# Designed miniproteins, single chains, part 97

Each design is a single chain, and the fold is of that chain. pLDDT is the mean over its residues in the fold that is shown.

## One batch from the design tools (miniprotein)

Design m3354
Fold by ESMFold2-Fast:
Structure m3354 (fold): chain A 76 residues (1-76)
Amino acid sequence: MSAEELAKKALEAVKEGRELLAKGRALLAAGRVLEGIGYIIRGIGNLVEAGLLAERARALGDNSPEVELALKAAKE
């Protein structure tokens, strides 16, 4: 897999992770605790994967703003 492909996958995982976290928070606020926790766990998993993919892309020499954005997003 190329550094560019890894960076694109990392950004996709960040986007999906953020959407899952937002859904989980909304479910928790609505009192749907078990469903909300499930979405939050999946969201965290996507963000962890995004961080690992972004670090690998960076190690392969991809210093693009997209990789840095993915790393920053995964840390939040």
Scores: mean pLDDT 76

Design m3355
Fold by ESMFold2-Fast:
Structure m3355 (fold): chain A 88 residues (1-88)
Amino acid sequence: ELRERAERLAEEARRRAREIAKRGEEIETPVALVSTVLRFIGIAVYAEYDKRITEEDIERARREMREIEENLEEIDKRAKEIVEELKK
């Protein structure tokens, strides 16, 4: 069942990455938003291919994904601010 949980984590991370990417595609996508999508993809790859994944690893990854999503608006706002400063 641990493998099944890891597979579900990988699918969840892929789904969330797609949802975040779609939000960025409809507006100007800041670098932090792209970085966030890549991080979720990394979680999916780790969960799918790492045979040493533990229940603790799965719980940690789920917490990280929730934390990122809860702070996504602030991350997006800060990223936009930095991008505008760089254009200066």
Scores: mean pLDDT 67

Design m3356
Fold by ESMFold2-Fast:
Structure m3356 (fold): chain A 91 residues (1-91)
Amino acid sequence: DLAATRARLEAALAKLPAETQALIAEMERHSRAGDFETAGALAERAARLLRQARDAGVISEEEYLLLTTYLEGLVAGASEEARLRTVARRL
């Protein structure tokens, strides 16, 4: 269920600090524009912030895996639907 996967992703994103949410939104913007190189560069910082959030207990290990899988899709140039399907299959 893509709708349920999207809701779970949005709930996990909402737990993150505003700075991290803004960075992921910037990655989404660059991915949508076809600028996968810039999205990839931003992914390095996003991955670090997600690890910090997991280690601090802000997000669960499952939410961390969900979010990192979603970011990998943004860097790979996958469509939003393809990203959600990959996340759904991994959970």
Scores: mean pLDDT 81

Design m3357
Fold by ESMFold2-Fast:
Structure m3357 (fold): chain A 98 residues (1-98)
Amino acid sequence: AAAEAARLEQTRELLRRAEEYLERAIKNLEEDLATSRVEAGRAAMAFSAAAATDPRIRDVALEAARHLGRAAQGDEATARKELAKAKEYLAKARELLA
């Protein structure tokens, strides 16, 4: 149905926004940790929104958000590890959507 296609597109758009915020968090990690933490928080919100739109990715998107929450609270070393994990879960979410 058109509504189902629209929800899938909305989920993909939310994952695209999550990726953009995640990439900004990674880019700013070494130069500006405070900005990196804000971007990680934005990515977490986008993943949580994506989890609410499609049950197929709910668990992986929520796990990505959890790692991003830890990145937003951690030191640089913790943030680097947690951002890498969030990127892995982004890839898994996209695979589940085909």
Scores: mean pLDDT 89

Design m3358
Fold by ESMFold2-Fast:
Structure m3358 (fold): chain A 78 residues (1-78)
Amino acid sequence: AKEEALKLAEEAVDVVLAEESFEGQVVGSLLAMFYTIAKHTEDEEEVLEILKKMLELAEKHGFEEAAKLLREAIETLE
């Protein structure tokens, strides 16, 4: 469950960074930071909260494909 959720979160980060825009690079870098924290977190409840923060950030900035991947990641842990 955690490994599959993190794989989806990594795909979401890659999608945002692939935008090659200033916004995509900034938001993608923030998502990569959250992803790195989640990857090194052993508590699944804390990982879930990090994924929810990543989802909020993706939705706020209109990265719909990344938001979709992050919703799937969250569903995997719930």
Scores: mean pLDDT 84

Design m3359
Fold by ESMFold2-Fast:
Structure m3359 (fold): chain A 69 residues (1-69)
Amino acid sequence: KRHLSDQRLTQARDFYDQFIDTLTKNTKDLADLGKKEPGTAALYQTQAKDYATLKEELERLRAALMQRR
């Protein structure tokens, strides 16, 4: 049980880290686009908030997963 659990925990951690990194990059890209296209800044702000909420949820799930160790 422990051997399989540790392997799955590592894989899950890597997936969460990858998704969190992707969301961080997307948020930065949205901020950069907002600077270049002020007319659409409100749309980019809404998307950035959605990504921030998803990132917080993923970070919470990652922390909960690590606590199970």
Scores: mean pLDDT 73

Design m3360
Fold by ESMFold2-Fast:
Structure m3360 (fold): chain A 121 residues (1-121)
Amino acid sequence: SLEKEAEEAVRALEVTLKNLGFPEDLSAPLTDAQEFYVALVANYFASLQKADGGVAEPGKAPDPLLTAFALKVLERAIKLGYTKYQPYLDKTKAYLESLRKADGSYEVDGKPDYVLTKLVD
């Protein structure tokens, strides 16, 4: 089923985040090293943010999945007291909301994106 495929894709992303040194749950209590890493990654995503609020590699168009990941990192950085990232978080939310359909699903380039839907929710 499409739901099962989306769940498998989200699990693959969680494994990737764990291998990069991120906690499996960004809402969980963090070690000092993990807090420092979250702050570094938040700063990096802020530097990559485009005028529309999307996040992309230099010279590239905004990437919705990378932007959704940036959302989670920026939210966690603010909860850790790095309130200077609030304007970046607000723009990231606005960009992702622009991709949301009336039924609450996400669509990219005219196609449903089940991974983005699961990641943002």
Scores: mean pLDDT 72

Design m3361
Fold by ESMFold2-Fast:
Structure m3361 (fold): chain A 70 residues (1-70)
Amino acid sequence: SMAEKEELKKKTEEYLEKTRELDEALARQAERDVKELIEQGKYEEAVKTAEAAYEMAKALRESRAAARRA
């Protein structure tokens, strides 16, 4: 339904925003991939892609923070 697609879009945007706060370059790459998926009507894949980018950004941030403390 349209309501389900709008909810998936909102969730995608939330993950991209969180990703941008952690890693702007990775967020830009994820935004391009998400745009293509949405244009193809693949809303669930768009959410998963944004979520994966957020998880990667968190891992990279933790890795960079550890390196700066060494």
Scores: mean pLDDT 84

Design m3362
Fold by ESMFold2-Fast:
Structure m3362 (fold): chain A 66 residues (1-66)
Amino acid sequence: EEEELRREAEKVARDIEIGMNQPLPEAITGKPVVDVADPARRERVNRVLDLIYELAQEEKKKAEAA
């Protein structure tokens, strides 16, 4: 479960990087708010968004730290 969510987050992050200059816009404006009827589904989506946000933060910190 966690592994699958992480895999999806990584794939989405890569697609965003390929399609856009960087995923930073999502991290800067904050995690996208996803409104779903199923609360369990919402929890999963929020967890994936958290992973994406963390990945973006890590990349940004690496660039800024140096």
Scores: mean pLDDT 60

Design m3363
Fold by ESMFold2-Fast:
Structure m3363 (fold): chain A 105 residues (1-105)
Amino acid sequence: AAAAVQAKMDEFTEKILELAKSGKEGEIEVEFRGDPAALRDAFVALLQKLVDAGYEVEVELTRASPDGREFEAKATLKKDNVEIELEFRIGPDGRGVLKAKIKKK
């Protein structure tokens, strides 16, 4: 369900923000299963929430298959001395993996 995908993405966004705010470096990962379009929309919403929290998107690479079922995104978001690297990949079976690395400058 799209609502379940969004709720799981919102929880992961909160974990990213808490880790960054705590001053801890680390790497967290989450796996999703669902409609590829819903997974992509949830990821875009995650990026917007980070921008709303004051992060600047400096590097973004997006790739999609012609049918939109496969998707790969890489984004770097920076605020003060904190850098967040995001990698999101959706495979043809609607399995998505989102990885976040939090670094200090």
Scores: mean pLDDT 80

Design m3364
Fold by ESMFold2-Fast:
Structure m3364 (fold): chain A 105 residues (1-105)
Amino acid sequence: MHQLSAEEKAVAAEVAELIANLEAMDREEQVVARARLLRYQLEAFRKAPEEQREALLEELRRAGAPEELLEALRNEDEERATALLLELEGVERALIERAIARVRA
């Protein structure tokens, strides 16, 4: 068993509570920032040579990416691809919808 000192346990609990509070307060802003970053990454993908794009899509397919995501990437549907990528990261649908609306503005 890993034994922590009373002081180490107190510090760990305080840090965990601070992180949880910060994440809860900034959750929507974090998702919006992630959506903006994905938009830049999708733009870079779209500008890549066709051979490189096809190789990346095949690698994603082998990694188990859903066909809907591969179709969105192939069709250059940035909003759909962004929403599907956020869903794969475990982001809640309501937050995805709000993030897409804010990035669209």
Scores: mean pLDDT 76

Design m3365
Fold by ESMFold2-Fast:
Structure m3365 (fold): chain A 71 residues (1-71)
Amino acid sequence: MSAEQAERAARLILSRMRDGRVTREEVLEALREAGFSEEAVRRAEALLKAMGRDTVTADEVERILVRLLLE
């Protein structure tokens, strides 16, 4: 996975934010659009489920993207 893919995903997610939050589905869709593999998308879904929230903030999105890049 590349830093450029993470940057693209972050931009797509930020463009979809309402009141500083995005839905889990919007995050997963942005990852697919940014060219992340289905395996990486499934890992992101597991991380989002573990957080116990249907919506996430920009800071939480950054933490998920960093974790995906470090794997």
Scores: mean pLDDT 79

Design m3366
Fold by ESMFold2-Fast:
Structure m3366 (fold): chain A 66 residues (1-66)
Amino acid sequence: VAEEIRERVSEIAPEMAEPVGAAVRSGLAQGDPELAIDAVRTVGSVAGLSEETIERLVEIVREGLE
């Protein structure tokens, strides 16, 4: 699951693939998928990504967690 999300993210923002993958793994370890989503938003914001790009990353993560 986290590996597939990382690969999809790498197609849009390769530099964010590892940070997003780590955030997803951390959130899943806590047992709450919304923690994974919040972590992804935080790492995207810190990296200076646009709101549109951050929401695309969030959508990829949500679809990967279905």
Scores: mean pLDDT 76

Design m3367
Fold by ESMFold2-Fast:
Structure m3367 (fold): chain A 61 residues (1-61)
Amino acid sequence: MLSEEEVELLEETVRRIFELADRGAARAELMALVDEFLARTGNEALAQSLRRLVDDLVAKR
């Protein structure tokens, strides 16, 4: 269902979110990565899932 390009961008975006979250980055910085993913892919459903991931990671701090 996803193109190879979308899969690569998703994997890169998830990796960057976890890296920044582990370093204590602000929610706004993590959300900026999701906005970049949405702008590049147009995949709103995945972007919403990534926003939930960010909120979950921030809430665990």
Scores: mean pLDDT 82

Design m3368
Fold by ESMFold2-Fast:
Structure m3368 (fold): chain A 79 residues (1-79)
Amino acid sequence: PAPPALSDEERAGALEHLGGLIKKLEEEYGDDPEIAKYVEKLRELRKQLEAETDPARQTRLLLEIEGILQEIGEIIREK
């Protein structure tokens, strides 16, 4: 069986954490157009995650968010 869906507390914590990361990325890398594109994608995925009630779709959104965060990290590391 799939792992259990996020609890309401875990989902709220994930949304807060993602919001903080988005703010930090905007403050530190807002002038980088490549990173700014990924930050915008993160904002859209955060909105979708906040509205999503289906556990399978929540998991997919979290994986997409994780992938984008990894991509941003790679861009930062290569500079």
Scores: mean pLDDT 78

Design m3369
Fold by ESMFold2-Fast:
Structure m3369 (fold): chain A 110 residues (1-110)
Amino acid sequence: MVELLLDDAATVTVVDSDTGRTETRTLRVGETLDLGEVEVDGRRLSVALHMVEIDGRPRLGLGLAIDGGFEDAEELARRGAEIAALAPNVPLGMAGVVATGEEVRAARAA
């Protein structure tokens, strides 16, 4: 399991809560971070994190693509950030979006 800590709008600290291992990465407004692949209940999920900024406050989208690639997770992460941006008066807002890679590609074709 990983935990996300924002030191400011440009820095993300990723902490693996099981090992205590810490990794610091820079995430900027409009940037997407590849968090790699995880397996949950026998399903492979690609995970991405996207950031937007509203009134100086970060809004994060977490994308989880079931049997998809990073590009599918990135699309879901962008959608999550848009949803999080609708939440008023939260210093840090985050929304997660999960879908299959096939569903993401079908939505792009529409």
Scores: mean pLDDT 70

Design m3370
Fold by ESMFold2-Fast:
Structure m3370 (fold): chain A 82 residues (1-82)
Amino acid sequence: MEEELKKKIEELREKARELLLEGASHSVEAIKAAVEKVVAEKEGKEDEEADKKLREHNEKANELEKKFQELVEEKKKAEKEL
């Protein structure tokens, strides 16, 4: 039982790390899109494509953050049962 819990904790840790890396990637792309939007605004133009990228990457980053928090909660529960 304890060995199975330890293995589950390790698997959850690895999945959490993967979600963090994906979330970080989307956050970086959102920052790039935000910069493009600011540059376009300074030129007196609207950049709809930059706005769309910012929205899409922020939504994905938020969803991955939520999944990460769920995995962290599951890991904490498994650690308490150990």
Scores: mean pLDDT 80

Design m3371
Fold by ESMFold2-Fast:
Structure m3371 (fold): chain A 63 residues (1-63)
Amino acid sequence: SRAAILAELLSRLAGAPVNSVEDARALRPAIVARLMEEYGLSEEQAERVAEALLLELEEAVKK
């Protein structure tokens, strides 16, 4: 499912398992840091990308 794909992506970015939206939110600083390091994003850009991915995960798990 889209939720599973997003959770896997976020787990890789965070360097830790993401099994829920709460896990992803708790790991947001690690996700932001990884986006800055691997993709050369500014902190502001990385924060926006992380927020967009979290919102996509939230929508993907909703019925």
Scores: mean pLDDT 84

Design m3372
Fold by ESMFold2-Fast:
Structure m3372 (fold): chain A 86 residues (1-86)
Amino acid sequence: GDIKNKLAQEMEEKNKEANELLSQIESGKDSDKVLQAAQLYHAGLLSPSMRPQAEQALEEVSEYRDLAVRLGEALYESHRLLNRVM
């Protein structure tokens, strides 16, 4: 129904946001470290036990912390929406 279609569209928008953030990170310096920080931040949102590792990784990419956090949040929201699209 309409609800399923709206959730699918929101998931596509979040995936697009993540791809745009990935492009920004890849064009900068230390892209590998920034991507690792984003992945660890995403893992920390899924599991509180991963939070200390996420925090340490974010400190290592201080100049790009905002990009890492934003990508991690976009990945988390995309993952949440996948479980609601049925």
Scores: mean pLDDT 76

Design m3373
Fold by ESMFold2-Fast:
Structure m3373 (fold): chain A 90 residues (1-90)
Amino acid sequence: MEAEKEEATERLLRLVKEGREAAEAGDRERAEEVMLEILRLLARILGASAEEAAAIRTWADLAALYERAPEERKKLLEELVKKVEEELKR
């Protein structure tokens, strides 16, 4: 659990930084690609199957999945997001 959480946090942090850099550079295609990778990673953290994660295309899709997720998975996602936000505050 701990190793999976750390690995997911590092992957999410890298994707957020890559997406931000792509957006700042005006690379819309790369920014959209990274956004989809983030959405699908978050879906997997929430306990989605590979098939369900592949179907995620928007924040609305992720929000619907979040509403249905187990409380333990919601809490894990919240903790990962907070940790990423803290790392980005520099």
Scores: mean pLDDT 79

Design m3374
Fold by ESMFold2-Fast:
Structure m3374 (fold): chain A 71 residues (1-71)
Amino acid sequence: MRLSEEQLERATERVVEETGLSRSKARKLVEEVADLIAAGEEVDTGALAERFGVSERTVVVAARAVIEELE
């Protein structure tokens, strides 16, 4: 299921607040994680962390934020 614009914005804000990541980078990470979850794909935290230049913890925060918006 694709998140709405408002859900993506809320997930992005949570990532920014909890990790200090820039809004633009947090939004791209949230969108990527949301797409993977919607496709039933594995969220590879190490690969995403390397691609976005963030910690694995930051990827976990983004995944939690996306899941919270889906429930």
Scores: mean pLDDT 82

Design m3375
Fold by ESMFold2-Fast:
Structure m3375 (fold): chain A 79 residues (1-79)
Amino acid sequence: MAEEAVERALEAARRAVELARAGTATGESVARLRAEGVAAGMRAMEDPKYVTAGIGATLAAIGAAFEAGLANPEARAAA
């Protein structure tokens, strides 16, 4: 269901924020949460009623994962 897909995408975003705040974010955990959040947000966008909510949830997941990735010294060293 599109509503549940929005919830899943937002949950992935919340988890990424938690990892960033705890300083435990790894490149692998960030990549997995980003992929999960984006997939869920895209599923929500399949329902025209939830397109805007799905876009918002997808962007929230991407943004949270990006911030968690910036907190990862390994990702910085790989650049």
Scores: mean pLDDT 74

Design m3376
Fold by ESMFold2-Fast:
Structure m3376 (fold): chain A 85 residues (1-85)
Amino acid sequence: VKEAGEAALKALDFAIKAETDPQRKRVLEELKKYIEENSSDPQQLENAVRAAIGALRETAKALEDPEVARQLERDAEEIEKLLEK
């Protein structure tokens, strides 16, 4: 769970820099805070990371840059694998 949280924070930082829409950028920033604030509770951290995976996939679909979109999809898959063991 901690490794998934760390990977999610890195992926969110990348997504925040790539995101051009102010509203979506704010959602990503709030998810980053949610992960950081819940890092001591494994169940809450898992819930926060799962929310981040969804947001990363949504950002990938919304972005016009196919390289950035593919990177976000790969990051989401790797984070999901870390949650599953």
Scores: mean pLDDT 80

Design m3377
Fold by ESMFold2-Fast:
Structure m3377 (fold): chain A 82 residues (1-82)
Amino acid sequence: SREEAFELADRVFEGMKLGLKAAQEVIDEARARGYRLTPEQELRVAIKAMGTAMAVASVDSPEKAYEAARKTAQEEIERLLA
């Protein structure tokens, strides 16, 4: 039980790192297309993507956590630039 809890915590932490990576990649892709985000907007995208990845990593694979984080980052950028 305790060991299972710490294994889950490790997965959530890895999910956070995947979410940050996904956010950075999606932000860089947006910049490459000519979109301009403020540092505060980039931070907001990163926080949302990390949150999604941590939640998904608690129940699903790292691959699903990464894909969910990318989608969350893309949706947040679209919302900010609409």
Scores: mean pLDDT 89

Design m3378
Fold by ESMFold2-Fast:
Structure m3378 (fold): chain A 55 residues (1-55)
Amino acid sequence: SHMEKLKSEKDKELYEKYKIILPNQELVVAEDGSEMSIGAYNYYKIEKEGKLFSE
């Protein structure tokens, strides 16, 4: 299962909401103190800016 390889709650959230699994699973600490993969961190930064994932 793809979910079995996800390391953080943020990566699981991306899979559940957007069906995205990010390849880089090294954990980082975000500005809010939450841990997530580097891929998820970059995804949320882009999404927060509303530039690449907004319709």
Scores: mean pLDDT 61

Design m3379
Fold by ESMFold2-Fast:
Structure m3379 (fold): chain A 100 residues (1-100)
Amino acid sequence: MKEEALKILDELYKDPIAQPFKTLPPEEFDWEKYVPNPVSLDEIKERVEKGEITSLDELRAELVALAGNVEIYYPEDDPLVEKAGELLERFLQKVDELKK
């Protein structure tokens, strides 16, 4: 699982759509005050490396939380909302490839 999750994350990190989600938004955005679970891709990757995320289902839940946080904070027409959804879809495609 850990090797598979890290491989998927490494492939997502190579995708330009992942760039805005690698770190949390700037402190002046007060992100942490408005979103229930502030999380970045770097934090998710660290949790996988530490063994805190132990399944692909747990990894999916963290990516769903990340995408949901973007939808809560940004207007529905913001390009980041669409990109967060696309990032999650690309993750799910990579998980499906592992099951084949």
Scores: mean pLDDT 75

Design m3380
Fold by ESMFold2-Fast:
Structure m3380 (fold): chain A 96 residues (1-96)
Amino acid sequence: MAERRAATQEMLAEAAAVRARLRAITAQARATTDPARLRQYLAEVRALRDDFLRRASERMERYPPPSMEEQREILAAGHEVLRLAREAEAQIEALL
């Protein structure tokens, strides 16, 4: 259980890091007037989303299915990352 909780904490920490990066990219996008930089930020947001989804899939394959509580925490964190990525994409596209 302690090992599985440590793995869950690592996954949650990674999700938090991705969320922080998405927020930073959105803030940088709001501060720029360069369409080329906005397109680069949009690509970065999409890459972060896709990389996060791939890593989440790989973890589920590598580690035995976690407890229901751990699954709920991971899924909730994943939903927040996807929501922030969608919001970031919409905000950056609105600036283009």
Scores: mean pLDDT 81

Design m3381
Fold by ESMFold2-Fast:
Structure m3381 (fold): chain A 81 residues (1-81)
Amino acid sequence: GAQELIDELRRRIEELRRLARELMEKRPEKVTYAIGVLLRAIGVEFDLELMLKNGIDVERLRRMIREVDELIADVRALLDS
């Protein structure tokens, strides 16, 4: 149900924050990009909290999960280079 998607999104956001922090530590030249990633993670959390108050949209939750997964993939690619 929607709760499983919410829990998945929260776990993905935490993973994204961890990876962005690791990127800042291992690649100091990418700090500006990593800050941008952290700001986007805050924006997704804000959007989730608004959705929890105003009504859950499952399609929007799936889109938010995809957005966070794309950012995770981008950060991982930078860490591997």
Scores: mean pLDDT 89

Design m3382
Fold by ESMFold2-Fast:
Structure m3382 (fold): chain A 100 residues (1-100)
Amino acid sequence: SEAERALEEAARHAREAAELARRGDVEGAKEHLREAQRALAEAGDALVKEGKEDLVRSEVIPAMFLVLVALSSADLGDLETAVEMAEAVARRAEELRRKL
């Protein structure tokens, strides 16, 4: 489905952000976190069209909040937290995709 594709893209970008943050590439990590956020927004829109608005509130919005924490942590130079949050975004997106 459209939602499954968007969640796969969100997980891919979140994993890439974690890898870049581990290497100290702050700007690369932030770019992929922004792409993960965009993909999560697309997943949310697709889930609404599929009548699954409850999953947007319970799963997509919390994942989007973790992206914001990761971006803020990267801006503050806390790359360990940025990695942790980015990996959590990837896991949540993959778990939601598996349940669809």
Scores: mean pLDDT 91

Design m3383
Fold by ESMFold2-Fast:
Structure m3383 (fold): chain A 76 residues (1-76)
Amino acid sequence: MAAAKEALARAEEAQALADLLLAAGQPGQPDQDAAVEELKARGWTDWQGEAGVRKVEELRAEAERARALAAEALAA
């Protein structure tokens, strides 16, 4: 079903963005500079400190919710 595929794609995108924010926000991570430039290219202005941590948590929750919706759609 198209809805399940869209939900899975959304979950993958949210997870990828969460991983990118973690790389940019953590000192000493490999490719931190590349992650920062990618976030800037996506229009991000704040990815450090408390704001960055909250956004990672939001994106992980979004990915989990999207996967749950995809599972429900496939089970129906």
Scores: mean pLDDT 73

Design m3384
Fold by ESMFold2-Fast:
Structure m3384 (fold): chain A 110 residues (1-110)
Amino acid sequence: SALERVAAELEKQGYEVQREVYIPEYNIGIDLLGIDRAKKHAVIVEVKGSEELSEEEFEEMRKQVEWLREQGFEKVTLVVVAPSFSEEAKKKLEEFGKELNVEVELIEVD
C-alpha cells in the first residue's frame, strides 16, 4: 500500500516508524508517525479515502501537530495520502500548513 511505501521510505531516512498511534489526551489517532528524536523531527502521515477533507479531520490534524510540539518536536511535517485531492482540499491544506508553520506534502495513490 502507499502507507507501507511511505513507512519504508521514512525508515530508510532514519525515522522510527509507529503505526496506529493513539493520543489519549485528545482522544485521536495518527495513521503513521515517523520520529527522529535526535533532530526533534516528527512526520505525521494521514490516509484519507476522499478527495475532500472535513473540518473534523482538520481539527484532528491540528491536535496531532499540537501534541507533537508538546512532546518537544521542533519540526513537524504533515503527509496526507489520498486517491486524489480537490482544488479546495489543496487550498485548505496549504492554508493549514501556513497557519501552523507545518510543512505539508500531498501523495496521490494510483
Scores: mean pLDDT 87

Design m3385
Fold by ESMFold2-Fast:
Structure m3385 (fold): chain A 96 residues (1-96)
Amino acid sequence: EIEKQLEELRKKIEEARKEKDKEKRLEKLKEVVKRLHEVFEQASKEQLPQVIEVAQRALDVANELELETKDFELQLEASVLAIAAASIIASAKSLL
């Protein structure tokens, strides 16, 4: 179940990265980060390295969106998503 959810999240992150509409990219990333948090809460210690990997991918796309956008509101929301993804990574690493 967790492995299937992580695979689906990897696909959704790649879809977000390829989304040319920055507002739609943000919306896709919001869904990804929310689901990542839920997966992290259910993950076993052995699954945490995979959670960290997927969260890092989400963080990378959020940082890319933040750097590419000239819209301040969109940039701010992308920064919040980056912080959320980084927090999942930090929390998961603290449990290893």
Scores: mean pLDDT 88

Design m3386
Fold by ESMFold2-Fast:
Structure m3386 (fold): chain A 64 residues (1-64)
Amino acid sequence: SDGERNAAAAREAAARGDGAGAATASHQWSKMGDKEGAREAAEWARESGGPASAAETALRSAQA
């Protein structure tokens, strides 16, 4: 449930170019043990022209 809400929030943030919002959602997924979801959220941020550094930080945070 929380994972799906994070996915929706991350996609919407990325669509608006809000890479920080997508990175936050990615980090929350990482804490839940869903590294794949975290990576996808970071990719959405990058593809939408969001800050690449924020997406890369989120991906690093997915390492647990």
Scores: mean pLDDT 59

Design m3387
Fold by ESMFold2-Fast:
Structure m3387 (fold): chain A 89 residues (1-89)
Amino acid sequence: SLGDEAVERAAKAAGEAARKGSEMGDPQLTHDLAGKAAREASKLAGEPAADRMYTAAHQVALAGSRAGDPKASHEGAAVAMRTAAEEGI
């Protein structure tokens, strides 16, 4: 569905943003880019899903950035965003 495609697109974008933010050592940039990805998903999937995705992606991306692991930041942010959108955690 269009919603599923939006979630996948947002997850990939959040993962890349988290990885780049972690590489730069900038948790705030990581947070901002993950938030933008979640907002883009909301345009296609609906605002309540986007809010959950934003919260989940932000927390995981921030944790990964603090750990200094770009790979973990990328994977974790993408997974968290998909989970929040699909399962409504």
Scores: mean pLDDT 61

